# Designed miniproteins, single chains, continued (4): the designs that were tried, part 113

Each design is a single chain, and the fold is of that chain. pLDDT is the mean over its residues in the fold that is shown.

## One batch from the design tools (miniprotein)

Design m15918
Fold by ESMFold2-Fast:
Structure m15918 (fold): chain A 138 residues (1-138)
Amino acid sequence: SRLDAEILQLEERIDKLRPLAEAGNKEATGELGDAYSSLGELYRKKGDLDLAQQWYNKSIEMYDKLSDNKEAQLNLGISYYNLGRVFWEKGKYEEAIEYFKKSATWFEKAGDAKGAKASEGEASLVRQLRYEALERAE
C-alpha cells in the first residue's frame, strides 16, 4: 500500500541519519526528528497508537537536543501537539491535556502565538469532552 511504501522509505532514511545524529551532526539530528515525526503520523493513521506514541517520543528526543533554536522549539510544539492527539484517541484525557499544554508552552517559546492558542484550545476541548463523558456515567 502507499502507507507501507512511505513507512519503508522513512525507515531507510532513519537508518542513514541515525549514525550521523549519534556522531553529533545537528542537521542530521533535526532530519531524524522529522523522519520520526512522519513515522508517528503514519502509524497514527494506521490506528497503531502505541507505535505512533513511540515514534513521536523519539522525535521529541531529537528536537530536545536542538531546543536552543526557534525551529526545534516549533517542532517540539508540533510533536507535543501530535502526542496529545494520540493520547486523546487512546481515551487518556488527562495525559492529552498535559501534552497540549506542553505544546502551547513550546509554541510560546518559539514565538508562535497562533500555535500556542490552538494547543490551549485543544486542551480546553478535551477537558470539556471529559466532563461530558463523566456526566454520562450513571
Scores: mean pLDDT 90

Design m15919
Fold by ESMFold2-Fast:
Structure m15919 (fold): chain A 64 residues (1-64)
Amino acid sequence: READLELAERFRKMVETGSLDVFSEEAQKAAREAYEKAKAQGWSDEQALGVGIRAAIEKEAEEL
């Protein structure tokens, strides 16, 4: 959980600064779209970050 919170905070800063270079451009876009969509639906920052991270991972897996 502590590692998950650290990862979520790092991801949040990456999304806010636009520095998601550890992921492909498509994964970065998917992560941002998922995060913004969750936030628009009234989800908490923590939940929205989780959705964003999952979207990035899913997009990277599609490139497999």
Scores: mean pLDDT 67

Design m15920
Fold by ESMFold2-Fast:
Structure m15920 (fold): chain A 71 residues (1-71)
Amino acid sequence: SLDDQARSLSSPRTQRVMDIIDQNVSNGIPVTQRQIARQAGVSQSTTSRSIGQFNTLLTQIFVQRVDQQTS
């Protein structure tokens, strides 16, 4: 999936943040930057940056795949 590819290209820190988010969503736990930062052992600013970087990677992979399919 696009998510799996973006995770594989992400830093270990970003992968940990995204894994924690996925686990919390699956368990019905509220997903807040404060809670994720606490579980990941990083600052809220670092959590925000990790999520931003992951979203950028997802967008880039998606755009590239669509372009390759049509051209």
Scores: mean pLDDT 77

Design m15921
Fold by ESMFold2-Fast:
Structure m15921 (fold): chain A 78 residues (1-78)
Amino acid sequence: SVVEEALEAASRGDLVKALEILVTAAPDLEGILQAIAWVLRLIGEALDAGVEPKLDLLPEEVQERLREEIRAIVERAR
């Protein structure tokens, strides 16, 4: 699944690869763009708090929530 591949890359902190996967699959889908914007917002919040933004260091609960939100956004965009 494209969503699972993107989440795996993002969880390792490789956001560029995660973005490449999402853009390659469906560059014009609003849901994909919203998922990307959501990930970028989390990074901005971490930077504002003075924390290095690594998704692989996020609590499991936050990682699961990210996974659910991306799935919901992609599903709504269909």
Scores: mean pLDDT 58

Design m15922
Fold by ESMFold2-Fast:
Structure m15922 (fold): chain A 82 residues (1-82)
Amino acid sequence: SREELLRRAVEEILEVVERRLPPEVAALLREVFAALLAGDRAAAEALARRLEPLLEAIPAEVQEEIQEEIERIGKRYLEELE
Protein backbone atom coordinates (compact mmCIF):
# COMPACT_ATOMS: atom_id res chain seq x y z
CA SER A 1 0.00 0.00 0.00
CA ARG A 2 1.03 3.63 -0.49
CA GLU A 3 0.81 4.33 3.25
CA GLU A 4 3.08 1.34 3.99
CA LEU A 5 5.60 2.53 1.35
CA LEU A 6 5.58 6.05 2.84
CA ARG A 7 6.19 4.70 6.35
CA ARG A 8 9.10 2.56 5.12
CA ALA A 9 10.58 5.53 3.23
CA VAL A 10 10.31 7.72 6.35
CA GLU A 11 12.01 5.02 8.46
CA GLU A 12 14.92 4.72 5.97
CA ILE A 13 15.28 8.53 5.94
CA LEU A 14 15.32 8.57 9.76
CA GLU A 15 18.05 5.88 9.76
CA VAL A 16 20.23 8.21 7.62
CA VAL A 17 19.50 11.15 9.93
CA GLU A 18 20.26 9.10 13.07
CA ARG A 19 23.66 8.01 11.63
CA ARG A 20 24.68 11.48 10.39
CA LEU A 21 23.17 14.06 12.77
CA PRO A 22 23.14 14.74 16.54
CA PRO A 23 20.54 12.73 18.54
CA GLU A 24 18.45 15.83 19.35
CA VAL A 25 18.11 16.71 15.64
CA ALA A 26 17.22 13.10 14.77
CA ALA A 27 14.60 13.03 17.56
CA LEU A 28 12.96 16.27 16.36
CA LEU A 29 12.92 15.05 12.74
CA ARG A 30 11.27 11.80 13.88
CA GLU A 31 8.60 13.88 15.65
CA VAL A 32 8.08 16.05 12.52
CA PHE A 33 7.55 12.96 10.33
CA ALA A 34 5.22 11.42 12.94
CA ALA A 35 3.13 14.62 13.00
CA LEU A 36 3.03 14.76 9.18
CA LEU A 37 1.96 11.09 8.93
CA ALA A 38 -0.78 11.78 11.53
CA GLY A 39 -1.99 14.79 9.51
CA ASP A 40 -1.09 17.24 12.31
CA ARG A 41 0.33 20.05 10.17
CA ALA A 42 0.36 22.59 13.05
CA ALA A 43 2.50 20.30 15.24
CA ALA A 44 4.83 19.55 12.31
CA GLU A 45 5.29 23.29 11.60
CA ALA A 46 6.03 24.04 15.28
CA LEU A 47 8.61 21.22 15.44
CA ALA A 48 10.16 22.35 12.12
CA ARG A 49 10.68 25.86 13.56
CA ARG A 50 12.58 24.29 16.48
CA LEU A 51 14.76 22.43 13.93
CA GLU A 52 15.75 25.52 11.88
CA PRO A 53 18.57 26.81 14.17
CA LEU A 54 19.88 23.25 14.71
CA LEU A 55 19.99 22.59 10.94
CA GLU A 56 21.83 25.90 10.36
CA ALA A 57 24.61 24.60 12.66
CA ILE A 58 25.20 21.55 10.41
CA PRO A 59 28.01 22.00 7.83
CA ALA A 60 26.76 22.52 4.25
CA GLU A 61 28.66 19.47 2.94
CA VAL A 62 26.96 17.21 5.53
CA GLN A 63 23.55 18.66 4.62
CA GLU A 64 24.24 17.95 0.93
CA GLU A 65 25.29 14.33 1.65
CA ILE A 66 22.13 13.73 3.70
CA GLN A 67 19.96 15.34 0.99
CA GLU A 68 21.54 13.09 -1.67
CA GLU A 69 20.81 9.97 0.45
CA ILE A 70 17.22 11.12 1.06
CA GLU A 71 16.75 11.76 -2.69
CA ARG A 72 17.99 8.22 -3.48
CA ILE A 73 15.53 6.77 -0.93
CA GLY A 74 12.67 8.90 -2.29
CA LYS A 75 13.43 7.86 -5.89
CA ARG A 76 13.39 4.14 -4.97
CA TYR A 77 9.99 4.47 -3.25
CA LEU A 78 8.53 6.57 -6.08
CA GLU A 79 9.55 3.80 -8.52
CA GLU A 80 7.85 1.21 -6.25
CA LEU A 81 4.63 3.30 -6.29
CA GLU A 82 4.46 2.97 -10.11
Scores: mean pLDDT 78

Design m15923
Fold by ESMFold2-Fast:
Structure m15923 (fold): chain A 77 residues (1-77)
Amino acid sequence: IREELEKVAAEAEKVGKEAYEEAKKKGDEKAAKEVLETAGQGGREVQALLEAGDLEGALKAARETLEKLKELLEKIK
């Protein structure tokens, strides 16, 4: 599960950076802000769950954040 969490976190970081850069290039400040807020909220939720020892919950939260970031990237394209 730790390995899965690391993979999901790395993918979410990559997708989030790509979505942010794409929004910035298009001048879509609203989308850029939404990407930052989504990544920030997701990161905080994952950290809180990890600190509570809930590895399964942390993985689920990380996957949900990744899905949201992928959806934002598709909307920005």
Scores: mean pLDDT 80

Design m15924
Fold by ESMFold2-Fast:
Structure m15924 (fold): chain A 106 residues (1-106)
Amino acid sequence: MPSVREIVEEALERMVAILEADPTDLAGLAAVAEEAIARILAVDPDALATVGALAFLLGAVQTVVRQPELAEEALAAFLREAARIPDPEVARLLEEAGRRAFAIIR
């Protein structure tokens, strides 16, 4: 069974690839994030900070696609959520993916 870190890494790469192909494919983005959240909780039900950061990334991207003027505030808020993750490697993966996602949708 994959680790939480492996699930996060796979999900983030898929989410960024979706946005690079079509930054308005919010349904595809949501499907990947929701599948990853379910898989993470099946492996580690206590990984709530990681799940919360993935859900926040999805919500922040959806908000910024509709309201680009919120991009700086949404990215800053997301980076604060990612920084709360106890695993520094998972936090780093989320920070890097968030910065890449926001560079695409701005």
Scores: mean pLDDT 86

Design m15925
Fold by ESMFold2-Fast:
Structure m15925 (fold): chain A 68 residues (1-68)
Amino acid sequence: TVTFTPEQEEILKKLIKIMKEALDKYPEVDGNAVAEAGRKAYSYLQKGDFEKAKEEADKILKEGTVKK
């Protein structure tokens, strides 16, 4: 079982909030784009860059929405 520090737990809470809000905004997004957005957002959150994490998640999910 992976053990998290209090700092890591806060990062995960922020990640969950970012992803939930973004998924509500982009209901037709591709599942692969969701996984990529989560990965990049988590990477930025680990660096303490909350705004960049949110922007990158939004960008990836927007681009992952079906284009026709």
Scores: mean pLDDT 74

Design m15926
Fold by ESMFold2-Fast:
Formats: sequence, C-alpha cells, structure tokens
Structure m15926 (fold): chain A 106 residues (1-106)
Amino acid sequence: PFLAIYALNEEAFKLVEEGLKKTNIPAYLTNDLEKFLEWVKKNPSFIPVAVVRKEDAEKVKEILKDFPSLDEETLRALAHQLGLHKLPDDYVLVSGDTVVDVKDIE
C-alpha cells in the first residue's frame, strides 16, 4: 500500500521527508491541504495520513473518515519509523477515524 501524507507546516514536512528517505517508504508528501485532498481523491490506492496539531484532530477526522485508514498499531509503527516522536507533544497523526499522539510513540 502507498501512503499520502499531509504535514501541517515546514517543521513537520522536513521531519517526515527525512524519515521517508531514511526508511525508503514510498509516499506522496505535501504541506498543501488542497493538493493532499486532490491526490487522495484521484489515487484511491493511497492511504491518507495527516500530521497535525491536537486541536485540529477532530476536524481532520471528519475530512478523512470515508477514506482508507491505517489501524492504530500500524499508524504508531509508521510514526516511530518516520521519527515523528521527535515532534512536539501537541502533534498527532490522523488516518481515517484513528488518531495517535506523537508523545505516545516514544
């Protein structure tokens, strides 16, 4: 399965990009929400994952709820592999209706 990843800002984007390069995981990566949503609508084989702030988690869940998702265990493993536990504690990963706090990955 391929991943489509949205990173909220340049800080999160750079960390995800380095993690993807290090692990050689194939993914579409963007920090543009419109490009992200257009990509996942046109490429249904890609599983969307969003790296956002906790305060935005519920809003992002509503946007992604009808798309393919990773389960909690797989999403935690992905976050660890990409080094996302290095993000501040107020970040989360969202895939469908699944939310994982970056603080819980360490």
Scores: mean pLDDT 84

Design m15927
Fold by ESMFold2-Fast:
Structure m15927 (fold): chain A 92 residues (1-92)
Amino acid sequence: MAAERARLLAEAAEKQKTADELIAEGQKDYTEGSANARKYEEKAKQSTPEEAMRLLTLATYYKSRAALGQQKIKEGEDLRAEAERLLAEVAA
């Protein structure tokens, strides 16, 4: 059963790599999105009502990007869990 074990280990390694990449991308999107959303919300407080509406629209866009980042992190965590299940199957 060495060939089947090697195949499952390779699949687990590939899933771990993809998981790490998704978590890294998601963390970046969340961090940058959250920072920019806060920046534009703060700037809106110091702006005219008309300019504030435009800045709040930008803040909403960056909040959506931050939410997408959290979704990527969850997807990566799910893939990591799948890799762990494959490793457990090899151990059994």
Scores: mean pLDDT 86

Design m15928
Fold by ESMFold2-Fast:
Structure m15928 (fold): chain A 55 residues (1-55)
Amino acid sequence: SEVDKEIEQLEAEAKARGDRRLLGSVRILKNWLELTKDYDGAREGIARLREELAA
């Protein structure tokens, strides 16, 4: 899915740059999605994370 792909891309980016904070946030989103299967909630989480990182 698009959500899974975006999470994978964010995780790869965090690992590539050594950004431990971003990696932690991505792990939280992955765990949330795995536990809830709430893809819409995960999309909102990704959007908020992107906004925070862009600011």
Scores: mean pLDDT 78

Design m15929
Fold by ESMFold2-Fast:
Structure m15929 (fold): chain A 59 residues (1-59)
Amino acid sequence: SDAEKRAEQALALAKALFPEALADPAVLEGYRRRALELARSTDLSPLAIAGRLVPELRA
């Protein structure tokens, strides 16, 4: 689905920016679920979804 594609693209962008933070499989799955939830509940672009995740990865 388009939501799944947007979530996958957003997660790929987040992994490119924070590869060490997303190296833990449990952390990665948590962010995958949140990206998919955002993609299914909104019309946000992959960049916008990644932008919602990035502040949490910096904290």
Scores: mean pLDDT 78

Design m15930
Fold by ESMFold2-Fast:
Structure m15930 (fold): chain A 69 residues (1-69)
Amino acid sequence: MLPSPEALAFASRIAAEQYREASKTLSREDAEKVGIAAGNAALDNHSKPEEERREAAEKAGKETLKKLE
């Protein structure tokens, strides 16, 4: 039920990756929203394979980025 330490580490990593990419074009506040959305999507999918977690995180980050345009 709760995310494993590995799932938490993965979510933190993908959130940081999405934040770094978004911070190149967005304000810090908006980039943080992108990172948080990506991390939360990875955690929501913690029981799924890593590839699906990454896809969910990247999709959530992209959707958040689109809303901040």
Scores: mean pLDDT 82

Design m15931
Fold by ESMFold2-Fast:
Structure m15931 (fold): chain A 74 residues (1-74)
Amino acid sequence: SETEKAFEQAVKDSLGVLNGQIAALDKVIATSTDQAVIQQAKQQKDKLLQLIADGLAHVKKVIEEYKKRLEEEK
């Protein structure tokens, strides 16, 4: 549906921002010589990656459950 496409696009746009932040952190990790700065950037990246993974896993489960219900109604 149009609503589902709009929702998927909003999720992709949000993920684009988060991926941009991860890319910036990767650059800091690759170019910095300060161990404290590298450690902080790694911690921030790990938190963002976990947040994305958990969010995507939740959305996938909701979609799979919805599809299963539609199949059971036929």
Scores: mean pLDDT 77

Design m15932
Fold by ESMFold2-Fast:
Structure m15932 (fold): chain A 98 residues (1-98)
Amino acid sequence: SRAQRLEAAIETFSLKAREALKAFEEGNYDKAKELLEQAFAEVLSILKELDYNILAEFVEKQKAEALKYIDEKAPLADIKAVIERTLTMLLIEAVLER
């Protein structure tokens, strides 16, 4: 179902974002950026396929902010906050589909 595909995409995004945060914490900024770009690209693809266009626009803005923080070597807390905000909005949408 649409809800099941959204929930699966959120789980995949959460796992990939965690891998990216670990790479960032280890000082591997290039790998962190690559992993985050992949994580955002994959979840955005599913959101657009499922016609969550408004949510996709929100997630695109979170992607831009997260990648900017990696490029600027911002504190881990700032990148984590963007990811947590993204996950919260995705989870709210998944709950509303029930």
Scores: mean pLDDT 88

Design m15933
Fold by ESMFold2-Fast:
Structure m15933 (fold): chain A 73 residues (1-73)
Amino acid sequence: SELKERIEKFIEEQKPKAEKAYESKDEKLQLEVKLELGKELIKLAEELDTPEAREQAEKFRKLIAEIEKKLKA
């Protein structure tokens, strides 16, 4: 699907940033990077505005909420 292809492309483009955060061993930085990437994935899914993309955006929003709770703790 177009949604899957666009998500995979975005993840590949962001891989160096995610790997750098992982190598830092900084759990807070890793969560902050995941939060940033998740917000961009929500935006990407919302731009497609298909039923599949709307469902995927809901899943990303739930994951983002969990990450935000961890960062506030």
Scores: mean pLDDT 81

Design m15934
Fold by ESMFold2-Fast:
Structure m15934 (fold): chain A 65 residues (1-65)
Amino acid sequence: MKLILKAKEDVLAKGEKDILIKKGEEIELENIVSNTGETLTAYDVKTGEILTFDLSKLELVENIS
């Protein structure tokens, strides 16, 4: 499963190393670890890191199952 999200504002994705994602950037996620409805933890394809995202700052672009 591949999920594509877009940042509505600057988002600090939290993990072993925090990563700043700028407004308008696309995020490509695989292997969802957890989804609370408020936060999503998944493998970020671009960085190779497992990151936690604030879903209120993201919009869904594409969900490829």
Scores: mean pLDDT 82

Design m15935
Fold by ESMFold2-Fast:
Structure m15935 (fold): chain A 79 residues (1-79)
Amino acid sequence: TRDSLASKLNSLKDEAKKLAKEAESLGDSELAKEANSVAYQADVVLSNLDTGPISSIQQAVSTLEGQVKKIKDRINKIK
C-alpha cells in the first residue's frame, strides 16, 4: 500500500540522515553528501506518493534501500 511505502521511505530517509552524520564525524564529507542525497531522493518520492504509480514508487524504494546498504557498508570499512 502507499501507506506502507510511505513508512519505508520515512525509515530510509531517517537512516540516510543518520549515516550522513556518521560519515561527517569520520571526516568523509563526500560520503556524507551521498547519504544526504539519498535522504533528498526519499523526500522527492514521498512528495510524489499520491500521484506516482505504485510500481514506480516500489522501484524507487528498492533503489534507495540498495543505496543505503552501500553507504552503510562503506562507513563500516572506514571505521
Scores: mean pLDDT 82

Design m15936
Fold by ESMFold2-Fast:
Structure m15936 (fold): chain A 63 residues (1-63)
Amino acid sequence: MSLDQQRDQVLATADQQAALVKAGKITADQGVQAVADTARATGDPSLAPTATRSANYVLKAAE
């Protein structure tokens, strides 16, 4: 899988998890964990900044 495809996967997971958190279906911690698990599954450490931004996006959805 290309780096762009891996990044898109992390971002798509963040969007999905943020929507679930905003709807009250899951906790912010559960959404953040799903983003972290997706980024970890890529095995690419260059995606760490994307994972961090995505986790923050999910946390903001809890407001």
Scores: mean pLDDT 79

Design m15937
Fold by ESMFold2-Fast:
Structure m15937 (fold): chain A 61 residues (1-61)
Amino acid sequence: MDAAQLAEKAGQLALEAGGSSRQANGVAAYGLSGDAELARRMGLEAGSEEAAKLGEQAAKL
């Protein structure tokens, strides 16, 4: 299972969308810890629906 890969990619996408390091690290951390709601929220705060989606997917693995 590639939860770590999905979480890392979500963090990268959050940064590419103009999100802060806090938001990017938050998406990755919540994705790895299994908190799908917070991973999704942090990705959206960063301005990336794709980061939110991948972070949520990582959390559900």
Scores: mean pLDDT 82

Design m15938
Fold by ESMFold2-Fast:
Order: structure tokens, then C-alpha cells, then sequence
Structure m15938 (fold): chain A 65 residues (1-65)
């Protein structure tokens, strides 16, 4: 499970990635444009964390060849 938080224009977005299930929660009132931007930022942050973990594992495997 990967959790990422990002704040966009004073609104906090929390993204939780559990396997292939992604849940994004927003705290506060916002416009549709702010909601879309915040969701994209939270999604990107969660995927970036997952990718960093995978790349670290791959680098370790390559170093052992």
C-alpha cells in the first residue's frame, strides 16, 4: 500500500494505492478545476513512490549480476 499527500491551493489531497485500487480523498471546498488538478497531483505522487521502490529493487538485482 502506498499513501501520498499533496496540497493544491490550500486543499489537502490524500491518495491511497492498494494494489490496483486507487482512492483519492480531498479535505476542503474547491472548484472542479482545483479538484482535477489535485487528483492528478495525488495520483502522480502515489505512482512515483511505487516506481521508486520498483527501481530500487531492479538496481539491486542488476548490481548482483
Amino acid sequence: MVTAEVTVDGVKYTAVLNGTDLTITADGSMSDAQAEQGRRAAYQAALQKALEILLEQLARELAEQ
Scores: mean pLDDT 71

Design m15939
Fold by ESMFold2-Fast:
Structure m15939 (fold): chain A 76 residues (1-76)
Amino acid sequence: SVLEELIELVRAGAPLTDIADRAEEAGLSRRELIRVGKEAGRVAEEKFLAQDISEEQREEALKKYEEEIRQLEELE
């Protein structure tokens, strides 16, 4: 699945331009692109939260990611 391949590329830290080009070539729907974006945000959040950070930094990061996900959902 191209969707699964793109999610793996996101997890591997591939350039966003490569991910975007691949998605466009595959003809992914806006909904599928939003799913890729949400997974990218989740992976970034998990990596950030795995760091030894303060409760305030953790809460701020979670709030920011929640807002980004909300914006992506509005695009559906």
Scores: mean pLDDT 69

Design m15940
Fold by ESMFold2-Fast:
Structure m15940 (fold): chain A 84 residues (1-84)
Amino acid sequence: MLEEAEREAEALAREAAERYGEETGEEITEEEKERAAERARGLLRQLIEKAGASVEEALEAIRLAAAGESDKAADLAAELLAKA
């Protein structure tokens, strides 16, 4: 389950980075997509390990961020981390 969640988080982060590039007109490099994927994986792990979030809750935060709902994703992540 965790490996699948990590893969999904990485994919969502890469898609979000590409979308950001399209919206801003900036070229997003493969290195930047890689860093976004690593950050998403790290956030997923922190939410699960530190906040006691379920895999589903952690993925929800990543999905909201990827969908351009960054404020809501930040609020959800902060809420989950505050529970730790």
Scores: mean pLDDT 75

Design m15941
Fold by ESMFold2-Fast:
Structure m15941 (fold): chain A 90 residues (1-90)
Amino acid sequence: MEEEKKKLLEEMRKLKEEIEEARKNNDKKKEKELLKKLAELAVKLTLKELEEEGVSKEEIREELEEHKEEVEAITDESSLLWKEALEKAL
């Protein structure tokens, strides 16, 4: 599990950098695609962490709220991607 979490974190960091570059280049299509991938990886990471601790749904909500701040720092549209990723994970 540790290696999987580290890989997910590395992928998320790379996606955040690519998203910022896409924003600077005004590439809205690429930005949306990368934000969707970031949301999916963040949900996956959160679920893995919570499963190890004997997860509750309330803890899932709190973890997603923390991750939302990182995604929302890029665009408001990211909030919708987070919501969709969470609903798919349910």
Scores: mean pLDDT 69

Design m15942
Fold by ESMFold2-Fast:
Structure m15942 (fold): chain A 74 residues (1-74)
Amino acid sequence: SKRSAAIRALVREARASTDPAEAATLIAVAMEMQLHPDWSLEELEALLREMGARYPEWRAALERALAIVREVFA
């Protein structure tokens, strides 16, 4: 499925990342997708935007995660 492919892409990019903050954020998004298989892409995007508002220091990594997910769902 596209969801499974997106989760694998997030994990792969996290493992390749040299930035611990980026790696942790990508894994967190992958875990949320695994725990909530019923969430739409729109609901996930809304959550990631809310997380970026609450944690500005993680915003770039959250935007990176969303870009990876959107590319897989395109």
Scores: mean pLDDT 85

Design m15943
Fold by ESMFold2-Fast:
Structure m15943 (fold): chain A 90 residues (1-90)
Amino acid sequence: MEVNTDYRATVTSIDRKNNTLLLTTDDGQQITVSGGPDPKSPNRERILSLKVGDEVLVRKLAGPFNASHGETRRLPVDFGSPFAITGVIK
């Protein structure tokens, strides 16, 4: 997968205890998406609202976000969960 590109995937498994979601892309790759480091992350809300068999758009993030020069607002990025759900197709 290339970074910052949306891929179509199907929800194949949901682990609500660990706030993780297993996706399978159209080319057969398996991707694990977590709720992220923030308990209020959008991915966590998606995991609560999605069900097995739903079609979604998933994006690989560009890795850790760097603070801009003079800007200190940076989202914490957990290693091993560089994927975000960017849309729901259904």
Scores: mean pLDDT 63

Design m15944
Fold by ESMFold2-Fast:
Structure m15944 (fold): chain A 72 residues (1-72)
Amino acid sequence: DEIDRLKRELMRLADQLADRYLEAGDFKAAREVVQRMVGTILRGIGLSIEDKEKAKEYLRREVRELRERLAA
């Protein structure tokens, strides 16, 4: 569904951003991107238990933030 699609998109974008930091030699930033991605997915799952629309809004916002960081 849309939540699963948003989780996959978040993972894909986080992987791309982490790879860019690794290419730049910034291993700490790469690790922090992955850690934030895991935390975001877990929080999204927690939100989806009570309110799927709230979970979708949260995940869409986090996906947008990653896209903006990749576009910079």
Scores: mean pLDDT 86

Design m15945
Fold by ESMFold2-Fast:
Structure m15945 (fold): chain A 68 residues (1-68)
Amino acid sequence: MMSADQQLSSARAFLDYALRNNASIAQLEKLRDALIETARATETDPATLAAVVAAIESMFNEAKAQLA
């Protein structure tokens, strides 16, 4: 089980790696969805899950804006 902090750290690392390798917006969306599904599968606390999902969505929205 990954902590919220570990989940967000991993999400950031995956996002940075994808951007360095010229990932498309569609690839970023697929990665975002996979990370959110992992959080949903492992987090049982609704408040923690909501915070993690919001943070992942925020960082990927910022990255997608950089590509547009």
Scores: mean pLDDT 79

Design m15946
Fold by ESMFold2-Fast:
Structure m15946 (fold): chain A 94 residues (1-94)
Amino acid sequence: SAEEILKEAEKIKEEALKKIEEVKNWVDENPDAPGSELLAKLEELLEFMAEKQKELRELYNKSTDPEVKKKIEEMMKELGEKGDEALKHIKEAL
């Protein structure tokens, strides 16, 4: 149902935003981290974000409700913006 698709999308978004914040906080808590560890966090975040964006896109494609599609697009945009901020934060620490 439309409601079930939206609830699943919201769960994916929450999991993604939590991971973004965890990685960002790890960088702040580890200012002397070697570049190899920062690169590992960068790769982990890139792969995680790609997977979560793919999951949201699949739910978008499965939905027939234009309002649900719009909400998922907004979630994808928010995730992209927050992810880009975290990626920039890691790159600035390198």
Scores: mean pLDDT 87

Design m15947
Fold by ESMFold2-Fast:
Structure m15947 (fold): chain A 86 residues (1-86)
Amino acid sequence: MDSVKEELRKRAETLIERAEKLIEKAKQYIDNGDVDKAEKYINEASELITEALRLAQEADDPELRQRVGELGRKIDEVYEKAKEKK
């Protein structure tokens, strides 16, 4: 059972890391005025953190769930900035 939960945690962490990289790229695209590309990367990051939240819940990992929630708020902030540039 713990082995399965450990696998779920690793998957969630990988998705969180990928989402963080996508948000970093989205910020660069916003700075370059490429709002459409930024929005695409933001949407992909949102999909990844939604999956990560599900995995964190199945793993019974409250810390990962909290971390996903914080990253989600950062994604929302970047989304707002992208909308303001349009």
Scores: mean pLDDT 84

Design m15948
Fold by ESMFold2-Fast:
Structure m15948 (fold): chain A 135 residues (1-135)
Amino acid sequence: SDELRQQLAAALQQGIKIAEEAKRVMKDNPEVVAAANNLIRAYQRTIDAIQRNEDDRVIARLAVDAASQGLDFARTAKKAGAPVSLLKELLQQGIQIATLAREMAVSLGDEELARQAEEVLTELKNLLRTVEKEE
């Protein structure tokens, strides 16, 4: 739906802002900076597909891949000692993106893509719980 597309684009744009903040905070860690650049590219690719009015299945696949890259980035940032507040923002935004990607996959009847999105969502929520316990 157009509403899901708009919500996903907004969530991805917010995700880019948080990833840019992560690059600024972790500027002295080249692995984190490189991972943030990869995530920003994945989020931008998904936004571009939405703006070009590409098929929902293309957008959903890109969004699931982007959410997976968000999880990998959060893991990389955590291992590098990123602040808990930044990790929470990254993970909460990743959960929003993964949730919207799952909703889009479900609306398409793509059970396999929905399962992939649910796996990413579960891992993001598990990592968020771990981060919250380490406060």
Scores: mean pLDDT 92

Design m15949
Fold by ESMFold2-Fast:
Structure m15949 (fold): chain A 97 residues (1-97)
Amino acid sequence: MTKEQIEREAELSMVLMAASVLKLAAETKKAPQELIELTDELADLIGRLGELPSVDPEVLEEIRRLVLEAGEAFDAGDYEKAKELLEEARELAEKAL
């Protein structure tokens, strides 16, 4: 396994973890169903990206950044901003497939 493949797997794992944590927080706080569904859709897309033989690490890093920012917005009670950030992450993931 190359260093690049190890770094890719680490980034994929971190992105999936961030999405899973956000979904759990959204469910626990009984956030709008649309936000919960977006976190599920994003986790599925990230999983599919992980099945590709190669994916741009910069794309994975940007998706992770958007998910983390969505988590911060969610913690602040800004569900509209959280939704926008998750939708941007979803579109980026779809484009990378």
Scores: mean pLDDT 78

Design m15950
Fold by ESMFold2-Fast:
Structure m15950 (fold): chain A 90 residues (1-90)
Amino acid sequence: SPLAEEAEAIVKRAEELIEEALKKLKENKDDMEKFKKIGEEFYEKLNELEEQLEALLAKDPDSPAVKAAKERMQKLFDEFQEKATEIQEE
């Protein structure tokens, strides 16, 4: 399904952004200003991807693939927040 393929692409992009962000956060853990900027820029990009998933769901509210992608995205956000907190506490 085209919607399923688009949803998978959005989740894959989120996974790539999270990996990049966590690497940058670790490299800048002792620079509070850079750490905050990286976090803010990353959340802005993730929010854009979340809006794209919402737009796909609006086209087909009963799409199991888009709903599954939203659930995976939420887990990715939760894991990112947890890992970012762990880096900051080091």
Scores: mean pLDDT 83

Design m15951
Fold by ESMFold2-Fast:
Parts: C-alpha cells; sequence; structure tokens
Structure m15951 (fold): chain A 92 residues (1-92)
C-alpha cells in the first residue's frame, strides 16, 4: 500500500515535469507570435498544474516520501509559479 502510493507519486512527478516543460515552450511560442488567447490558455493550465502539484506535495509529506521526491515536486511548483508570473506580465 505505501509502496504503491510512492510509485503513484513518482508517476505524478514525471507527468508534472513533462507538463511544465510543455507549458514553458508554449509560453515562449505564444509570446513570439503575440498570441494572447494561447497565453490565457497556458495561464489556466499552469494554475491547474500548480494546484495539483501542491496536493501531491501534501500527500508526499504525509506519507514520508524521500526528500529527493519532495524536491522534484517543489521544483515543479516553483517553475509553475514563475511561469504564471511571466504570463501575467505579458498579459498586463
Amino acid sequence: SMEELKEWIEKQIEKFEERIEELEKRFEEAVEKGDREELERVLFEAEVLLGLARIVLGVAKLVGAPEELLEKIEEVIERAEELIERIREELA
């Protein structure tokens, strides 16, 4: 049960890392093109990712996940927060 939960956390981290990288690339392309609608879509998706990553971080802390996994989730959270701030600057 605890091992299955740790495997689930690791799988969620991999998905979050892939998703944040995709969103960062979409942001750069949207800025280059002046695509305001895409910036708004990336903002929404980044805010959803941030919320989900925070939930998974909470679960990981409760189950005593290894520090390495906690650090990876926290890195995704920091990247999502930075991306959200950058998008908001572009939309201002």
Scores: mean pLDDT 90

Design m15952
Fold by ESMFold2-Fast:
Structure m15952 (fold): chain A 76 residues (1-76)
Amino acid sequence: LSEEEKKKDEELVEQVERDLEELKERYEKGEISPEELRKAAERARGLAELAREAGLYKTAEALERAARFAEELAEK
């Protein structure tokens, strides 16, 4: 990866982490349904696959973690 691609990968990880914190906040406030959490998890897994194909491995790992966490919240 070029330095630019590596920097972009790191920036996208921060975006994923912010999105995950927002999901946690919405869950704590009761603003998100289990179905919405499952849909978010499916979307995150799809994005993780695209990130891997693009060589954004850190972003892919962050998206996989976010998807797993959203699925766990949906099971409660």
Scores: mean pLDDT 81

